Designed miniproteins, single chains, continued (3). Designs and how they scored, part 105

Each design is a single chain, and the fold is of that chain. pLDDT is the mean over its residues in the fold that is shown.

## One batch from the design tools (miniprotein)

Design m11640
Fold by ESMFold2-Fast:
Structure m11640 (fold): chain A 122 residues (1-122)
Amino acid sequence: NVEEVARRAYEEVLNLLGSEEIARVVRETVLSMPTEEEARKVAEVLLAALEEIQKGFIEAANEKDEEVAKKKLEEGKRRAFETARELARRLGLSPELEERVFRTLEESVRILEKGVRLVKER
């Protein structure tokens, strides 16, 4: 059941990042999959990649130097996309589904960067 896979992905992303907006984007991506097998694979890839993004943000938050913090965020994003690519290929995702995963990750990164900008404004 694609709907149950999507619901679980939503809950896991919300628990990981605390962002309802990112959790919704991931849920919508998973719900759009034509089969439960593809939905599970896409959810697994997205969760693994988002874990790398979270690690990068935590590392950046613990840096006192702004330039070093920026580099750690960039490294985290790079690791996330590398993880997504490697796992997508290992799980046998089509190029079209890999592109869908990358698009969802790009949107998730934009949402996270918007949140960080809002906090650093003060």
Scores: mean pLDDT 83

Design m11641
Fold by ESMFold2-Fast:
Structure m11641 (fold): chain A 100 residues (1-100)
Amino acid sequence: MMSKEEVERHLKGEENLLKLIEQALKEGDEATARLLLRLAVGGERALSEEYEKKGDLETAKYEREAAERLAEALANQDFAAAIEVLRETIKYLKEKLEEL
């Protein structure tokens, strides 16, 4: 299983990434927002594999599904849907940390 410290680092990474994406969109910089969302998709996929290797199959599945939803939102240029996925992931990780 992932340690509390590893999950806290994951949560902080997601919060920082969301903040940067929201700032880019506020400034009208859709190119930077798209780049950051591509990084988010890759990050969620990598974290899914890491959670799976650590035996956290529930979180691994959540991260894989989040990566697929982010990839779909990015393909559709639906920034609102992408932001919603990231906010839901942050909420999921906060709830997970309260149970650790």
Scores: mean pLDDT 87

Design m11642
Fold by ESMFold2-Fast:
Structure m11642 (fold): chain A 96 residues (1-96)
Amino acid sequence: MSAEERRALMREVRERFIEIAKEYNVEIPIHVLMALAYAVVEAAEKVLAGEISLEEGKKLLRDVVTYLGKQYNIPKEVTEKLIEAGERALEEAAAR
C-alpha cells in the first residue's frame, strides 16, 4: 500500500468511526478512535502484502475493537457497528 493510499484509508476509517460515535451519541476518546483506525490500516497493509489472510486480518480487528470497547465502556451495539465498519473497510481495501 502506498503512503497516499495509507493516508486516504486512515482518513476514511476515522471519519466512519466518528460518524458511528455521533449516531449512537457515545463519547469515544480521540486516542481510542486513532487506535481503532490504526488497527484497520495495519490489518489492510498486512493483507495486501500477503503476510496474513483477510480472515486473520478481520480476527485481529475484532480482537482489538472488542478489547478497547470493554476497557472504555463502549456499548456492545456500538462496538459491533465499529467492527462491521472496520471489516467493511478492510474488505474494500483487500479487493483492490
Scores: mean pLDDT 83

Design m11643
Fold by ESMFold2-Fast:
Structure m11643 (fold): chain A 74 residues (1-74)
Amino acid sequence: ERAVRYEGEASQTADGSGSVVLTDLETGASASGSITADGTATTTTSPVSGVGIRIETEDGVPVFIVEGPAPVRP
């Protein structure tokens, strides 16, 4: 079993804007985005249609949304 599947890095400024990068360690899919103080978010796409990683804002805070195959355990 894996204890860590995703790696993320986020940076946020005092005005609520920021950037974030998320990588799926299992598939290599990644998502990145920028969030402005007015709540506008820009996201990337997964290279594989079976795996989707996106960044959304919730109450002004970046939230990672991961869609794709369930984790596999031996």
Scores: mean pLDDT 57

Design m11644
Fold by ESMFold2-Fast:
Structure m11644 (fold): chain A 70 residues (1-70)
Amino acid sequence: MKKSLEELLKEIEEFVKKVLEDPSVSEDFKEYIKEILEKVKLAIKTKSEEEATEIAKEALEQMKKLYKEY
């Protein structure tokens, strides 16, 4: 099942919000997660839908992995 770019962006934004609301997470990690979100938003504006979707998928998986290991 392939998620739309809009659904991926929504999942990323919801994940970022969850991380930012977690008091156990460091400020450095929160800033890093915000940077990943900004890169995804930039890709959506500057890249093709296919490239932006791939970047969004990779970003979401990277953020989930890092948060799990934190």
Scores: mean pLDDT 78

Design m11645
Fold by ESMFold2-Fast:
Order: structure tokens, then sequence, then C-alpha cells
Structure m11645 (fold): chain A 89 residues (1-89)
């Protein structure tokens, strides 16, 4: 995604934080359900990829001063890491 498009997305998320937070929570629950249907190795690979992507997006949000967006991505990373730990157990 181009940097300018990400800045526009960050600005929208900042303005609509509570709505985006609720939608993200719902999305993560659906994602966890989907991952539970996959082979363990495939689920681990997908989760690691999503965590890495979310970490890079969080860095870009922090650089842009999008504090609420960065916090939201931080919470998403924590939930993805918890799911990864459960699968690896």
Amino acid sequence: VPKEELKKEFAWIEANYEEVKAKLKAYLEKLKAYLSTLPKDVAIEKLRGLIKLAEEEKKLAEEAGAKKTAALLGEAIKELEAALKEIEA
C-alpha cells in the first residue's frame, strides 16, 4: 500500500477509533476461528506473517503520529501473539 494511502487510512481510523476497534475485535475472532480449521504449521505461518505486517504498520502509524491507530495495532499484535502461543502449545 502506498505511504500516502496509509496516511489517509490512519487519519480515518483516528477519527473513527471506537468503530474501527469494535470491527477489528470482530475480525480477530473470525480470524481465530478460521485459523483453527487449518493445519498447525499453516496456521503458525499465517499468524507470524500477520504479526510482522501489523508490526510494520504500527511503526508507520507511530511515525505518522497516529497514536490511536498505533495503539489499536499494538492490541491486535498482542491478540495474534496469544493465538500463536496457544497453537504452539
Scores: mean pLDDT 80

Design m11646
Fold by ESMFold2-Fast:
Structure m11646 (fold): chain A 110 residues (1-110)
Amino acid sequence: GPPPAPEITLDLKVDPSQLDRPVTKEEADALKAFLDQAAAWALSRVTDPEKQARIREVAALARKKIDELYEQGKTLDELLGVAGRALQAIEAIVNGDWERYDALVAELEK
């Protein structure tokens, strides 16, 4: 069967009323750590070298995008969107859903 959802901890207390404020360095760092954990989980569940390479590529792309958005003073909501799309792309790779992966990576590259 499909692997169970990872029990990954996002070490952020998010108030929905604060999503439109500029992200802090601590929040950006926590999101990058969360993505590293998600990638590590996914890599532990796949043996296919192509899937492993794509998981690493998605994690690297998402980290780069988080750093760029943080430098631009973008909102916590925008960085959460990047992390969410990256997690979904990693799950798509694990499941072999390449159509969903392609769509999510295209969105991350914007």
Scores: mean pLDDT 81

Design m11647
Fold by ESMFold2-Fast:
Structure m11647 (fold): chain A 75 residues (1-75)
Amino acid sequence: SEEELEELVERLLKLPDEELYKLAYDYFLSVGLSEESAEELAKEIVEARREGKEEEYLGLLRAIALEYREEIESK
């Protein structure tokens, strides 16, 4: 449901910087981005969260949360 996805994204955004970076990086590699592009986008997401601008990446955060649901819920 939408509510369950919102809760999962909130949980993702409460992870330490290094954990959020790792999940984002792994996701971008899994969808076919280069290592350089995956690093840049993963860093942008972590920086956006630090600055309270995560809404700019909401679609990507939702995709990451769905792909790594079990790992996020285990933390």
Scores: mean pLDDT 85

Design m11648
Fold by ESMFold2-Fast:
Structure m11648 (fold): chain A 71 residues (1-71)
Amino acid sequence: ASVTAGVRRLKDVPVDEVYAATRAIVRAGGEAAIGPLVEALPDLPEEHREPVKRALLEVGGEAAREALEAY
């Protein structure tokens, strides 16, 4: 699935592209993308985590806020 593939690729995405890549994953997977993205955060380089969190809060709505609070 595009969500699983996209999440796995985030660690290999240049840091300046992580924000756009995360937004694309959320657009493709909807709310189902939120959990996998939050679960991937500990496995990402630290510099990638902030762009992912920012994109999630911007386009993921309440589901993203709830998942990040539980993280």
Scores: mean pLDDT 79

Design m11649
Fold by ESMFold2-Fast:
Structure m11649 (fold): chain A 80 residues (1-80)
Amino acid sequence: GNLERALELLKKAETEDDVGEALRVLIEGESEEVGYNIALGAVQLIDKYGFEKAREILIEALEESKTAEEVAKKLLEAAK
C-alpha cells in the first residue's frame, strides 16, 4: 500500500525533497487535513531535530502505524 511504499522511499531518502516525495506517496487519497498534519509534523521535526533525526522519527512512525491518520498523530506528538 501507500504506507509501505512511503516507508521504502524514506529509508532511501538523502534530502528534504526525498522526504517530501515519500510523504506525498503516504498522503495520496487521504483527506486534506491528514495530509496537512503529516506535512506540518515532518517540517516541525526537521526544524527541531535536523534532517537525520527527523528521518529516523518518520521511519519509526510509519513502521508503528497502520494508517496515514495514525502517522499524522505520532508526528505531531513527537514534534512537541
Scores: mean pLDDT 86

Design m11650
Fold by ESMFold2-Fast:
Structure m11650 (fold): chain A 108 residues (1-108)
Amino acid sequence: KVEELRKAAEEAVERVIQVYREHPDDPDLLAQTVAEALRELGKVAEKLGLPEIARMLSRPLDETFAEFQRLFEEGRLKDPAYRIVLTAVMALVGAIPLEEAEKLLDEA
């Protein structure tokens, strides 16, 4: 389950990197690709029996970050699944470099 989620997150980040490199002058396409990547990652989480993660990815980003802050305070970010999803979300919204996200996903 964790490995399948990591693979989905890596594929989502890689797809966004590819669109950014091939279509740098199309910010609308980039935004659409990010939205589709987050939606697809949520569907994979749901299929893997991780409904909490799927719900987080369906919420507005501010609510998602607030939930990650709560999980950190509860010590639940020791769970690889939550770390993988947080890393992917942070990369896809531009909070961390997309290239750095690939390395962090490999380490989670």
Scores: mean pLDDT 72

Design m11651
Fold by ESMFold2-Fast:
Formats: C-alpha cells, sequence, structure tokens
Structure m11651 (fold): chain A 72 residues (1-72)
C-alpha cells in the first residue's frame, strides 16, 4: 500500500542519517515521483532532494536508491 511504501521509504532515509520528519517528507516526494515518473526520474528527484537536505551527492545517490528499493 502507499502507507506501507511511505513507512519503508522513511525508515531507509532515517537509516541514511535524516531526521524522522525530513525523512518522511522526502520519502513522500519519492513515493509521489514513482507514481508519476520512471524509476530513473524518481531516483534523480530523490537525489536532488537529498542534496538540498545537506547530503553530499554520492551519499544522496545511495540514500535515494535505498529509499526507492524500499518503496518498490
Amino acid sequence: SREEALARGTEALVAAGLSPALAEEIARRIVDALETHSREQALEIGTELLVAAGLDRVAAIRAASRAVDAVE
């Protein structure tokens, strides 16, 4: 379900070092992106959101990939 996907994405981002509130907001945006975009585009969107949140690009790419995998 969307609720389970959001919970899994949030947990993956908390494990990557984000606060729970920020992790939930970014996970929600990743879930929305996966519903309306390709997996590749959702990864790019998630990566840019995580860079904006303060992660370096390599860490952001890894965290976005883990969140997308957790949501799928």
Scores: mean pLDDT 84

Design m11652
Fold by ESMFold2-Fast:
Structure m11652 (fold): chain A 77 residues (1-77)
Amino acid sequence: MDSNLQQAIRHINQGVRHLRQGDVDGALRHAQQARSLTSNPQARGLIDQAIRHARQGDVGSAITYLGQAGSLLSRQI
């Protein structure tokens, strides 16, 4: 079975793809799922920043913060 960390990373990668495609609502759903699957406070903080920036229409910053969260979590696998 996939670990919660592997599932969180998959949701982060999906969120980034949705942001690049202009689907902010889809990206927010994936970011929220990733946040629920991680107990890492730094990754949660980065995901929260990505959600905030995406809701404000700052797609570039949202992609950057999600990418940082994904990189942080991938080093734990």
Scores: mean pLDDT 86

Design m11653
Fold by ESMFold2-Fast:
Structure m11653 (fold): chain A 86 residues (1-86)
Amino acid sequence: MTEYDKAMEKFKLEVLKVVEEAKKETEKIVKEKGITDPEEIEELAKKKVLEKLEELEKKKESQKLTPVEKKAWEEVKAEVEEQLKE
């Protein structure tokens, strides 16, 4: 395994954790506000995922990433962006 492969795996796991946290926050808001519309729940989940991804991106920008890690992060970011497109 290369350093790039390790960075890719690490960043993909960080993204998965962020998505999982966004899902939990969405469930909490749905329960607290009594939201029953599946479309509204889906839109809220999407917004929460985007918020968490933006926070993660800001954290990566503040970190002194190596050129290999930066390339891996840009690729992971691009994959996530494609998955969020309608």
Scores: mean pLDDT 78

Design m11654
Fold by ESMFold2-Fast:
Structure m11654 (fold): chain A 92 residues (1-92)
Amino acid sequence: MAPDTEVSNAMKTWLESYVKLELGTGTEKDFENYLKAKDTLLDNIEELKKLKEELEELIEEYVNSLDLDEKTKKELKEKLLKELENIINLGP
């Protein structure tokens, strides 16, 4: 797979699985998908840094598309952005 396609897919999988887990609707498969996506992002940290703004936009669009109250949406966005910064800071 092209590196850009792998990172883009990992960003989407990480985002979707993280949200499901935080909302208590996640399955064991969602947790495994989350871990695999996070590992892919950590393995591709330089590309992730280049795509950081795109991922922040994806977080905004995805969370806003969910049928949730505004407070829950805000808390999810804050948690996702904090996790993203942690992933970027853990890279070699």
Scores: mean pLDDT 81

Design m11655
Fold by ESMFold2-Fast:
Structure m11655 (fold): chain A 74 residues (1-74)
Amino acid sequence: DLDKLSSQGKQISDDIGGSDNSAKQGKKVFKQSKDQTKVVKSTIDSAKYQLKTDIDGAKVMAGYLKGMSDYVNS
Protein backbone atom coordinates (compact mmCIF):
# COMPACT_ATOMS: atom_id res chain seq x y z
CA ASP A 1 0.00 0.00 0.00
CA LEU A 2 1.79 3.12 -1.31
CA ASP A 3 -0.38 5.44 0.80
CA LYS A 4 0.73 3.71 4.02
CA LEU A 5 4.43 3.94 3.09
CA SER A 6 4.00 7.65 2.23
CA SER A 7 2.29 8.33 5.60
CA GLN A 8 5.07 6.53 7.52
CA GLY A 9 7.73 8.51 5.61
CA LYS A 10 6.02 11.79 6.49
CA GLN A 11 5.81 10.80 10.19
CA ILE A 12 9.58 10.08 10.32
CA SER A 13 10.34 13.37 8.50
CA ASP A 14 8.15 15.34 10.96
CA ASP A 15 9.85 13.68 13.96
CA ILE A 16 13.33 14.56 12.59
CA GLY A 17 12.12 18.11 11.86
CA GLY A 18 11.17 18.57 15.53
CA SER A 19 14.44 20.42 16.26
CA ASP A 20 13.71 22.94 13.47
CA ASN A 21 10.16 23.45 14.79
CA SER A 22 11.60 24.06 18.30
CA ALA A 23 13.93 26.77 16.93
CA LYS A 24 11.01 28.38 15.07
CA GLN A 25 8.86 28.32 18.24
CA GLY A 26 11.73 29.93 20.20
CA LYS A 27 11.95 32.79 17.68
CA LYS A 28 8.17 33.32 17.95
CA VAL A 29 8.32 33.55 21.77
CA PHE A 30 11.27 35.99 21.60
CA LYS A 31 9.42 38.22 19.09
CA GLN A 32 6.30 38.19 21.31
CA SER A 33 8.44 39.30 24.30
CA LYS A 34 9.91 42.15 22.23
CA ASP A 35 6.40 43.23 21.12
CA GLN A 36 5.32 43.25 24.81
CA THR A 37 8.28 45.56 25.62
CA LYS A 38 7.02 48.00 22.95
CA VAL A 39 3.53 47.96 24.53
CA VAL A 40 5.01 48.72 27.98
CA LYS A 41 6.99 51.68 26.57
CA SER A 42 3.85 53.03 24.83
CA THR A 43 1.94 52.68 28.14
CA ILE A 44 4.64 54.63 30.01
CA ASP A 45 4.57 57.41 27.37
CA SER A 46 0.74 57.57 27.64
CA ALA A 47 0.97 57.74 31.47
CA LYS A 48 3.45 60.65 31.23
CA TYR A 49 1.08 62.53 28.91
CA GLN A 50 -1.89 61.86 31.22
CA LEU A 51 0.09 63.08 34.27
CA LYS A 52 0.88 66.37 32.49
CA THR A 53 -2.82 66.74 31.56
CA ASP A 54 -3.86 66.09 35.19
CA ILE A 55 -1.37 68.71 36.50
CA ASP A 56 -2.61 71.30 33.98
CA GLY A 57 -6.21 70.48 34.95
CA ALA A 58 -5.43 70.89 38.66
CA LYS A 59 -3.97 74.37 37.97
CA VAL A 60 -7.17 75.40 36.12
CA MET A 61 -9.32 74.09 39.00
CA ALA A 62 -7.20 75.95 41.59
CA GLY A 63 -7.68 79.20 39.60
CA TYR A 64 -11.44 78.60 39.42
CA LEU A 65 -11.68 77.95 43.18
CA LYS A 66 -9.67 81.12 43.93
CA GLY A 67 -12.05 83.14 41.73
CA MET A 68 -15.06 81.74 43.60
CA SER A 69 -13.42 82.44 46.98
CA ASP A 70 -12.62 86.04 45.95
CA TYR A 71 -16.26 86.51 44.84
CA VAL A 72 -17.67 85.21 48.16
CA ASN A 73 -15.28 87.46 50.16
CA SER A 74 -16.04 90.57 48.10
Scores: mean pLDDT 66

Design m11656
Fold by ESMFold2-Fast:
Structure m11656 (fold): chain A 88 residues (1-88)
Amino acid sequence: DLTLAVGEEKTLELKAGEKVRVSGTESMNLQIEVEKGEVRVTLLDANGNERLTFYLSAGESVTLPLAKGESVEIEALEDAVVKLKALA
C-alpha cells in the first residue's frame, strides 16, 4: 500500500495480479498514467465501498479527485508500469 503527499510522484512496477491501494495524506487530484500493460482502477470511498471502476491501457491516463479518506486500488491485469502524480 502507498500513501502520497501533494507534489509527490511514484512509478509502480506491477506483476500481473498484483494490487496496490493508493491513498493521500490530504485531498488531492491523483493522476494515473499507464506506461506499460493494462490495469483496473477502482475508486473507494472512506468506508471502503467501490464508487467507480474503469480500465486503463498503455498510453492512457486519468486524473481523479481523491478526497481525504478515499483511496484508489490499482490492479495489474498484466505486467504493468504505472506513474502516479499527486496534484493539488
Scores: mean pLDDT 85

Design m11657
Fold by ESMFold2-Fast:
Structure m11657 (fold): chain A 70 residues (1-70)
Amino acid sequence: SMEQKIEELLKKGKEQIKKVETLQQFLQVARNTLDEADKAGIPTPLRDQILQELADEYARRRAEEERRRS
């Protein structure tokens, strides 16, 4: 189902974000995930939701790293 495809893409994307250290690396992960979503036939509103969830995960991990440095 489309819901399962979205869940799988988000799981893979968030795992890749765990290894991301720079904004450029995040943008590469986001672009690759959205390209896979497009090829899977996921419509634009749901792709926008995927991008937002990946961005939120990236921001959350940046905040955690900043707390460790403080």
Scores: mean pLDDT 85

Design m11658
Fold by ESMFold2-Fast:
Structure m11658 (fold): chain A 66 residues (1-66)
Amino acid sequence: ATGEQAVRAAREAVELARRSGDEFATAEAQGILDDARRALRDGDQVRASQQYRRAEGAVAFARELL
């Protein structure tokens, strides 16, 4: 995944977690977003792909809370 893809997925995770009202899920998703933004800034495709997978999992988890 590209850094831009990782950031977009992580942003979706944060939005869904905030809508769920779960503060732990929101904090976790925000951490993934921060890491994804660093990967994008650094051009680190390996870290971007890792954060993309984490973001996809966080999106799925937040959807179960809604």
Scores: mean pLDDT 85

Design m11659
Fold by ESMFold2-Fast:
Structure m11659 (fold): chain A 69 residues (1-69)
Amino acid sequence: MVFDEKQIEEMKKFAKEQAEQLEKEAEKESDPEEKEAMLKMAEITKEGTEEAIEEALRWQHEQFQKELA
């Protein structure tokens, strides 16, 4: 769906908070593979566009599906 400009601003703010949380957790992660994945997700999230937010959510879904498989 196409987001409204105001919604994009709110999601961008939320994405920044999410990215900071992921970066903080990545700093504590001892597994280099997981750390790299978290940092990449944080970077995508931090860009704060509807496409970047959708990509981050899709990445999270892919990881979740891998856990279930």
Scores: mean pLDDT 69

Design m11660
Fold by ESMFold2-Fast:
Structure m11660 (fold): chain A 82 residues (1-82)
Amino acid sequence: VEVKAEVKGNIATITVTGPLGTVIGKIDANTGEPLSSEVLGSKKLGAAITDAKVEGDKLILTVQAYDADGNLLGEKKVTLPK
């Protein structure tokens, strides 16, 4: 599982790529609150942000990827600059 993050203004775009497809989520870059999500390719891949922590000038997110049966495929911590 690969996780990429990009921040533009107050919106962070999180891209999760797994064996079953790609999930693109948009979150508030200041709070980690989810704004939207889109699945590209197989709709058998899910992703969730399980933790959001602000440390100094950074937002640290814990992202989990799972399949359609709820099996955990991977977990990654993503650090976003403020």
Scores: mean pLDDT 70

Design m11661
Fold by ESMFold2-Fast:
Structure m11661 (fold): chain A 66 residues (1-66)
Amino acid sequence: MEEELRRIERVLRAAGKSRREIARGLAQYALQQGVPPGEATRLVMRLTGVSRREAEELVREAQRRL
């Protein structure tokens, strides 16, 4: 999972997406793949560098859309 998210992060960055947009996309993808919210939060923080608060917010937003 982490390596796949790293690949997605690189592609989105190359496409000019902002850190927050990348973080949102990674959160949504991780949850769609069955990653628990707490683990998704940690992965998003590690891969994008957003704060814990921001990562938690984006994960909650992604959960509402599932």
Scores: mean pLDDT 85

Design m11662
Fold by ESMFold2-Fast:
Structure m11662 (fold): chain A 82 residues (1-82)
Amino acid sequence: LAEILAEARRLIEEGDYVGALKKLAEALELLGYETFAYLVKKLAENGITLPKEVLLRVIELVEAGKVDEAIEVLKEHIDKVT
C-alpha cells in the first residue's frame, strides 16, 4: 500500500494526474473497496482526472487510515466531473 501511494504522489508531482488516479484505484482495491476502485479506474482510463489538491488530500486520508473520508472526497468531486 505505502509503495502505491508513494508512486501516486510521484505521478502528481510529474503532472500525471491520470496515472495518479490509477494508482489510487489500485490502493482502494487492496483495501477492499473493489467496486469504487473500478469506478475510479474507469474515469482514469477515459482521461478524466481530479485537481491536484483533491488527489493529494485523498492520499493523505488513506495514509491516515481514514479511507471512508477519502471515498467521500472522491465521490463529491467525481459527481462534479461526470
Scores: mean pLDDT 78

Design m11663
Fold by ESMFold2-Fast:
Structure m11663 (fold): chain A 77 residues (1-77)
Amino acid sequence: SSMNKQKGIQLLNKGIQAFKNGDYETSYKYFTESAKLLPKDDVNRRASLYIASTSYRKLGDEKKAEEYKKKADEMPT
């Protein structure tokens, strides 16, 4: 749906800003929400999942980092 896609992009942009500010907890929360709203084949969804993975890794949560990286890798190309 276009509404979900627009909301997903808004959350992606907020996640990027949080990540740039070093707020990795706020960043992964925005990126994980963004990924739920974006189409399963959307390049922005894949980006959200990879940056969420990196955010978890920055916080020392290696299990969550690996889970989100695998979700991104499993996406259709």
Scores: mean pLDDT 88

Design m11664
Fold by ESMFold2-Fast:
Structure m11664 (fold): chain A 97 residues (1-97)
Amino acid sequence: SELDELLKKFKEAIKNEDYKEAAKIIKEIEELMSKNKSLENLEKWYKMYLELGLLKEVGPREAYLSSENKTITVPGVEATEKGQEVGEKIEEALAEE
């Protein structure tokens, strides 16, 4: 899929420390995700960030689901130190355009 190709290109850009290319790709991913907000696409993006070490899972959180009148347990997520550094470099690259 188009998203899978963009995610692959993003991984390679990060691996090559090409933050200008990564910044361009993230804009394309955000545009695609805005037009197609599927759970599968969100899960693919989330998994990529975990695989790259940009996000980490933290202790579980309880969320109340009013539609089903039940409490569910969801994982909490935080940016890693690497995620913060990469994010700053992407933001700098976006500002230079």
Scores: mean pLDDT 73

Design m11665
Fold by ESMFold2-Fast:
Structure m11665 (fold): chain A 74 residues (1-74)
Amino acid sequence: SALDEILARLRELLERAQAGELSEEEIARESTKIAQLANEAKIPEDVKKQIEDFLLALYLGRLDLAARLLEELE
């Protein structure tokens, strides 16, 4: 499903961030693509908000928080 694709992308982003291999520019680019996919797939607003909170946690370098937020989405 589109949600499964989004969750897989979020997991890849978390793993890359934890490895120190994810730039701020890449987070911004992937956030835009994920937002587009979520809108096209008609993902519920509460789930979109949770995805946004995850991406913000990644952007702020709050990797432990990002991991917990992703676990709540899965």
Scores: mean pLDDT 85

Design m11666
Fold by ESMFold2-Fast:
Structure m11666 (fold): chain A 68 residues (1-68)
Amino acid sequence: SLEDQIRTILREFGLSDEQIQQILDIVTDPSLTLAQKMLGVNKILLSVPGISDDQVGLALQRIRDLLE
C-alpha cells in the first residue's frame, strides 16, 4: 500500500512512529494539494533530530514520487 511504502522510506531515514504518523496524516488529507502536503512533510522532516539537509531532500523526493 502507499501507507506501507511511506512507512518503509521514513523508517530508513530514522523517523519515529509518531513522526511517521504525522506525515501520513498530511499525505492522506484529501483537503490538501500536493504542494501543501510537501510543505507539511518538509516541516516535519526538518524537525527530526540528526537528519541532514541531503537526507531531507532525498526523503521529500521519494515521497513526492509516490504521490504523483
Scores: mean pLDDT 87

Design m11667
Fold by ESMFold2-Fast:
Structure m11667 (fold): chain A 86 residues (1-86)
Amino acid sequence: DKEKEIDELIKELEKLGNLELAKKLEEAKKNKDEKEIEKLAAEARLEIEKDVPVTEKTELMRKVLELAKESLEKALEEAKKLAEEL
């Protein structure tokens, strides 16, 4: 399924943080411009191959943000417990 392949490329580009190319592919898909889709898909595949280290950085950044969120949630729960003990 050609559409599924394009959707997978868009997701990989979003993971890499290449939002511009992801958006262009989504627009070409919406417009059903097959030649533009083929061109952008080829560019996307090249970017994904080049940016393997960036993909790893993106995954690490996601984990850092998740840890920060958990730390904030714990701080808020501690503040609530202190308010209850008043």
Scores: mean pLDDT 70

Design m11668
Fold by ESMFold2-Fast:
Structure m11668 (fold): chain A 114 residues (1-114)
Amino acid sequence: SEEELEELVERLEELVQKAISKLLNEDYDGALAALREAIRVARELYELLKRSTLSRETLQRLLLRLEITKGMLLLTIGVLKAIGVKLPDEVLAAIDELLAVLDENIALLEEKLA
């Protein structure tokens, strides 16, 4: 349902914000847990979105929300890299996987809008 999609997007946004907060506080175990849960939610979102027929307005809002979420994560990584923070390999791998799944969701939304 549209409500289930909105709940998954809100949950994804909350998990990414939690991961960012944990990364900035050097809580890498907490960041990894939040990132792994975000990946699971993003994969569930993709499967539900793939099967959904949504209004153009709803698709545009979801696309914007995912683009903002991706942007916040990329900005955080960029800042940490610029100040010389060395993230654990497991955290970097989880970030790369989350970005890939976010890009899959974004591409699917763009295809549905075409």
Scores: mean pLDDT 91

Design m11669
Fold by ESMFold2-Fast:
Structure m11669 (fold): chain A 96 residues (1-96)
Amino acid sequence: MKEKAKQYLEMAIKSLEEAIEAIRAGDVEKARMYLNSAITYLEMAKKYAPELKELLDEAIRHVERALQALDAGDYPAAIEHVREAIELVKKALEKL
């Protein structure tokens, strides 16, 4: 189970990094796609590593706030929420 959780957490980080690049490029649709993919990967990681639930729930909340900031046109706030999500996911990886 830990190996699958690790794979999903690594996929989540990659999607979050791609979301930042899409936001910087002004591609809101692509950014939204990557952020939603990250939520899916984090939910799957919670299934395989339920001990990380609190950390991953915090990361998901930051991704949801990034989506809200994108919808509001607040790209700096969206990027900061994505960065906070990446740091929480990295902490989750260190605990595996």
Scores: mean pLDDT 91

Design m11670
Fold by ESMFold2-Fast:
Structure m11670 (fold): chain A 100 residues (1-100)
Amino acid sequence: MTLEQILRAIGLALRAIGLLIDAELKGIKNEKLIEAIRKVLEAALALLEGRVEEAIRLAEEAIRLAEEALKETKDEKTKELAKEAIELAREVLELARELL
């Protein structure tokens, strides 16, 4: 893994932490969305540890959970956060594919 790829993985992990903070501050209690964001964080951390296949699996699960949350919710704040979680998980998958 290059220094650029390490810094990208760190950036993805920090952005996932930012989404968890945002959920708490906005009072978002959607369990599927919070679990999705946690899985994005775990996926980014797995990339830093060289566990690329695990990172792919975690990111794919995060996308599924966030898409389910987006479909089920009528709350605009929850929808916006779910879309951000999906985008971040897709960026984790892009980096993971570069590391294969």
Scores: mean pLDDT 90

Design m11671
Fold by ESMFold2-Fast:
Structure m11671 (fold): chain A 86 residues (1-86)
Amino acid sequence: MKERVRELAEKVRELAEKYLSPHQAEIVKRLIDALLEAIDNGDVGKLRGIAETLEAMADQYAGKHPELAAALRELVEEVRRLIDEL
């Protein structure tokens, strides 16, 4: 489970760097760093908040960057599965 989340997080970072401005890509990277830290700490409350933020970002980017939006949605689904297993 953690490995799949890390794989999807890396894909999201790469797509953000490819499609977004440097400032927007940095926001995504910081959110991903916070996600990985919350996983390492077992912080379920923080994981829920991050999942909601990632889902909102996926909706925001769906029209202009569908590949990034799809990767964000996959990451959200996997984070929610991880929360249910913690």
Scores: mean pLDDT 84

Design m11672
Fold by ESMFold2-Fast:
Structure m11672 (fold): chain A 68 residues (1-68)
Amino acid sequence: SGEEVLARAEEIAAEIHAISDDERLRAGVDQVLALAREYVARGDLASAETYLRLLEHELRQLKARLAA
């Protein structure tokens, strides 16, 4: 559901903000989250899920960089 997509996207965005103080990364994550919210509001769950996957990818990349 759109509610589940947004809850997960908000959780990931919050985790990225907690891990990183990079202003550019934070701004980019907030923009992707805003786009996910917009697509859910339009009823376009496929596009919203694409932006959720982008957030998941960014979190994985950030965690990989911190583990190195």
Scores: mean pLDDT 87

Design m11673
Fold by ESMFold2-Fast:
Structure m11673 (fold): chain A 81 residues (1-81)
Amino acid sequence: SAEELALDQQLATTPDPEKRKKLLDQLTHHGVLHVAAAVLSTVRKKLEEKGIDKTAEFDALVARLAAQLGVDPSVIRRLMR
């Protein structure tokens, strides 16, 4: 992703150990967001394949996971596609 590339480039050019630690923490958090988005995308696809209308329940799940990860739901939705 563009965010991962930006963080990776900053990590490659940053020799300060304290700044490197903060960048690694950000990269790890971003990785967790991508995994969450991939899981949610798979769930949505399976619901669509089975013809199960659970849009409201799915949207509620996205909102709960976003809150747990400390991000706006739009961030997860953007990463899903």
Scores: mean pLDDT 75

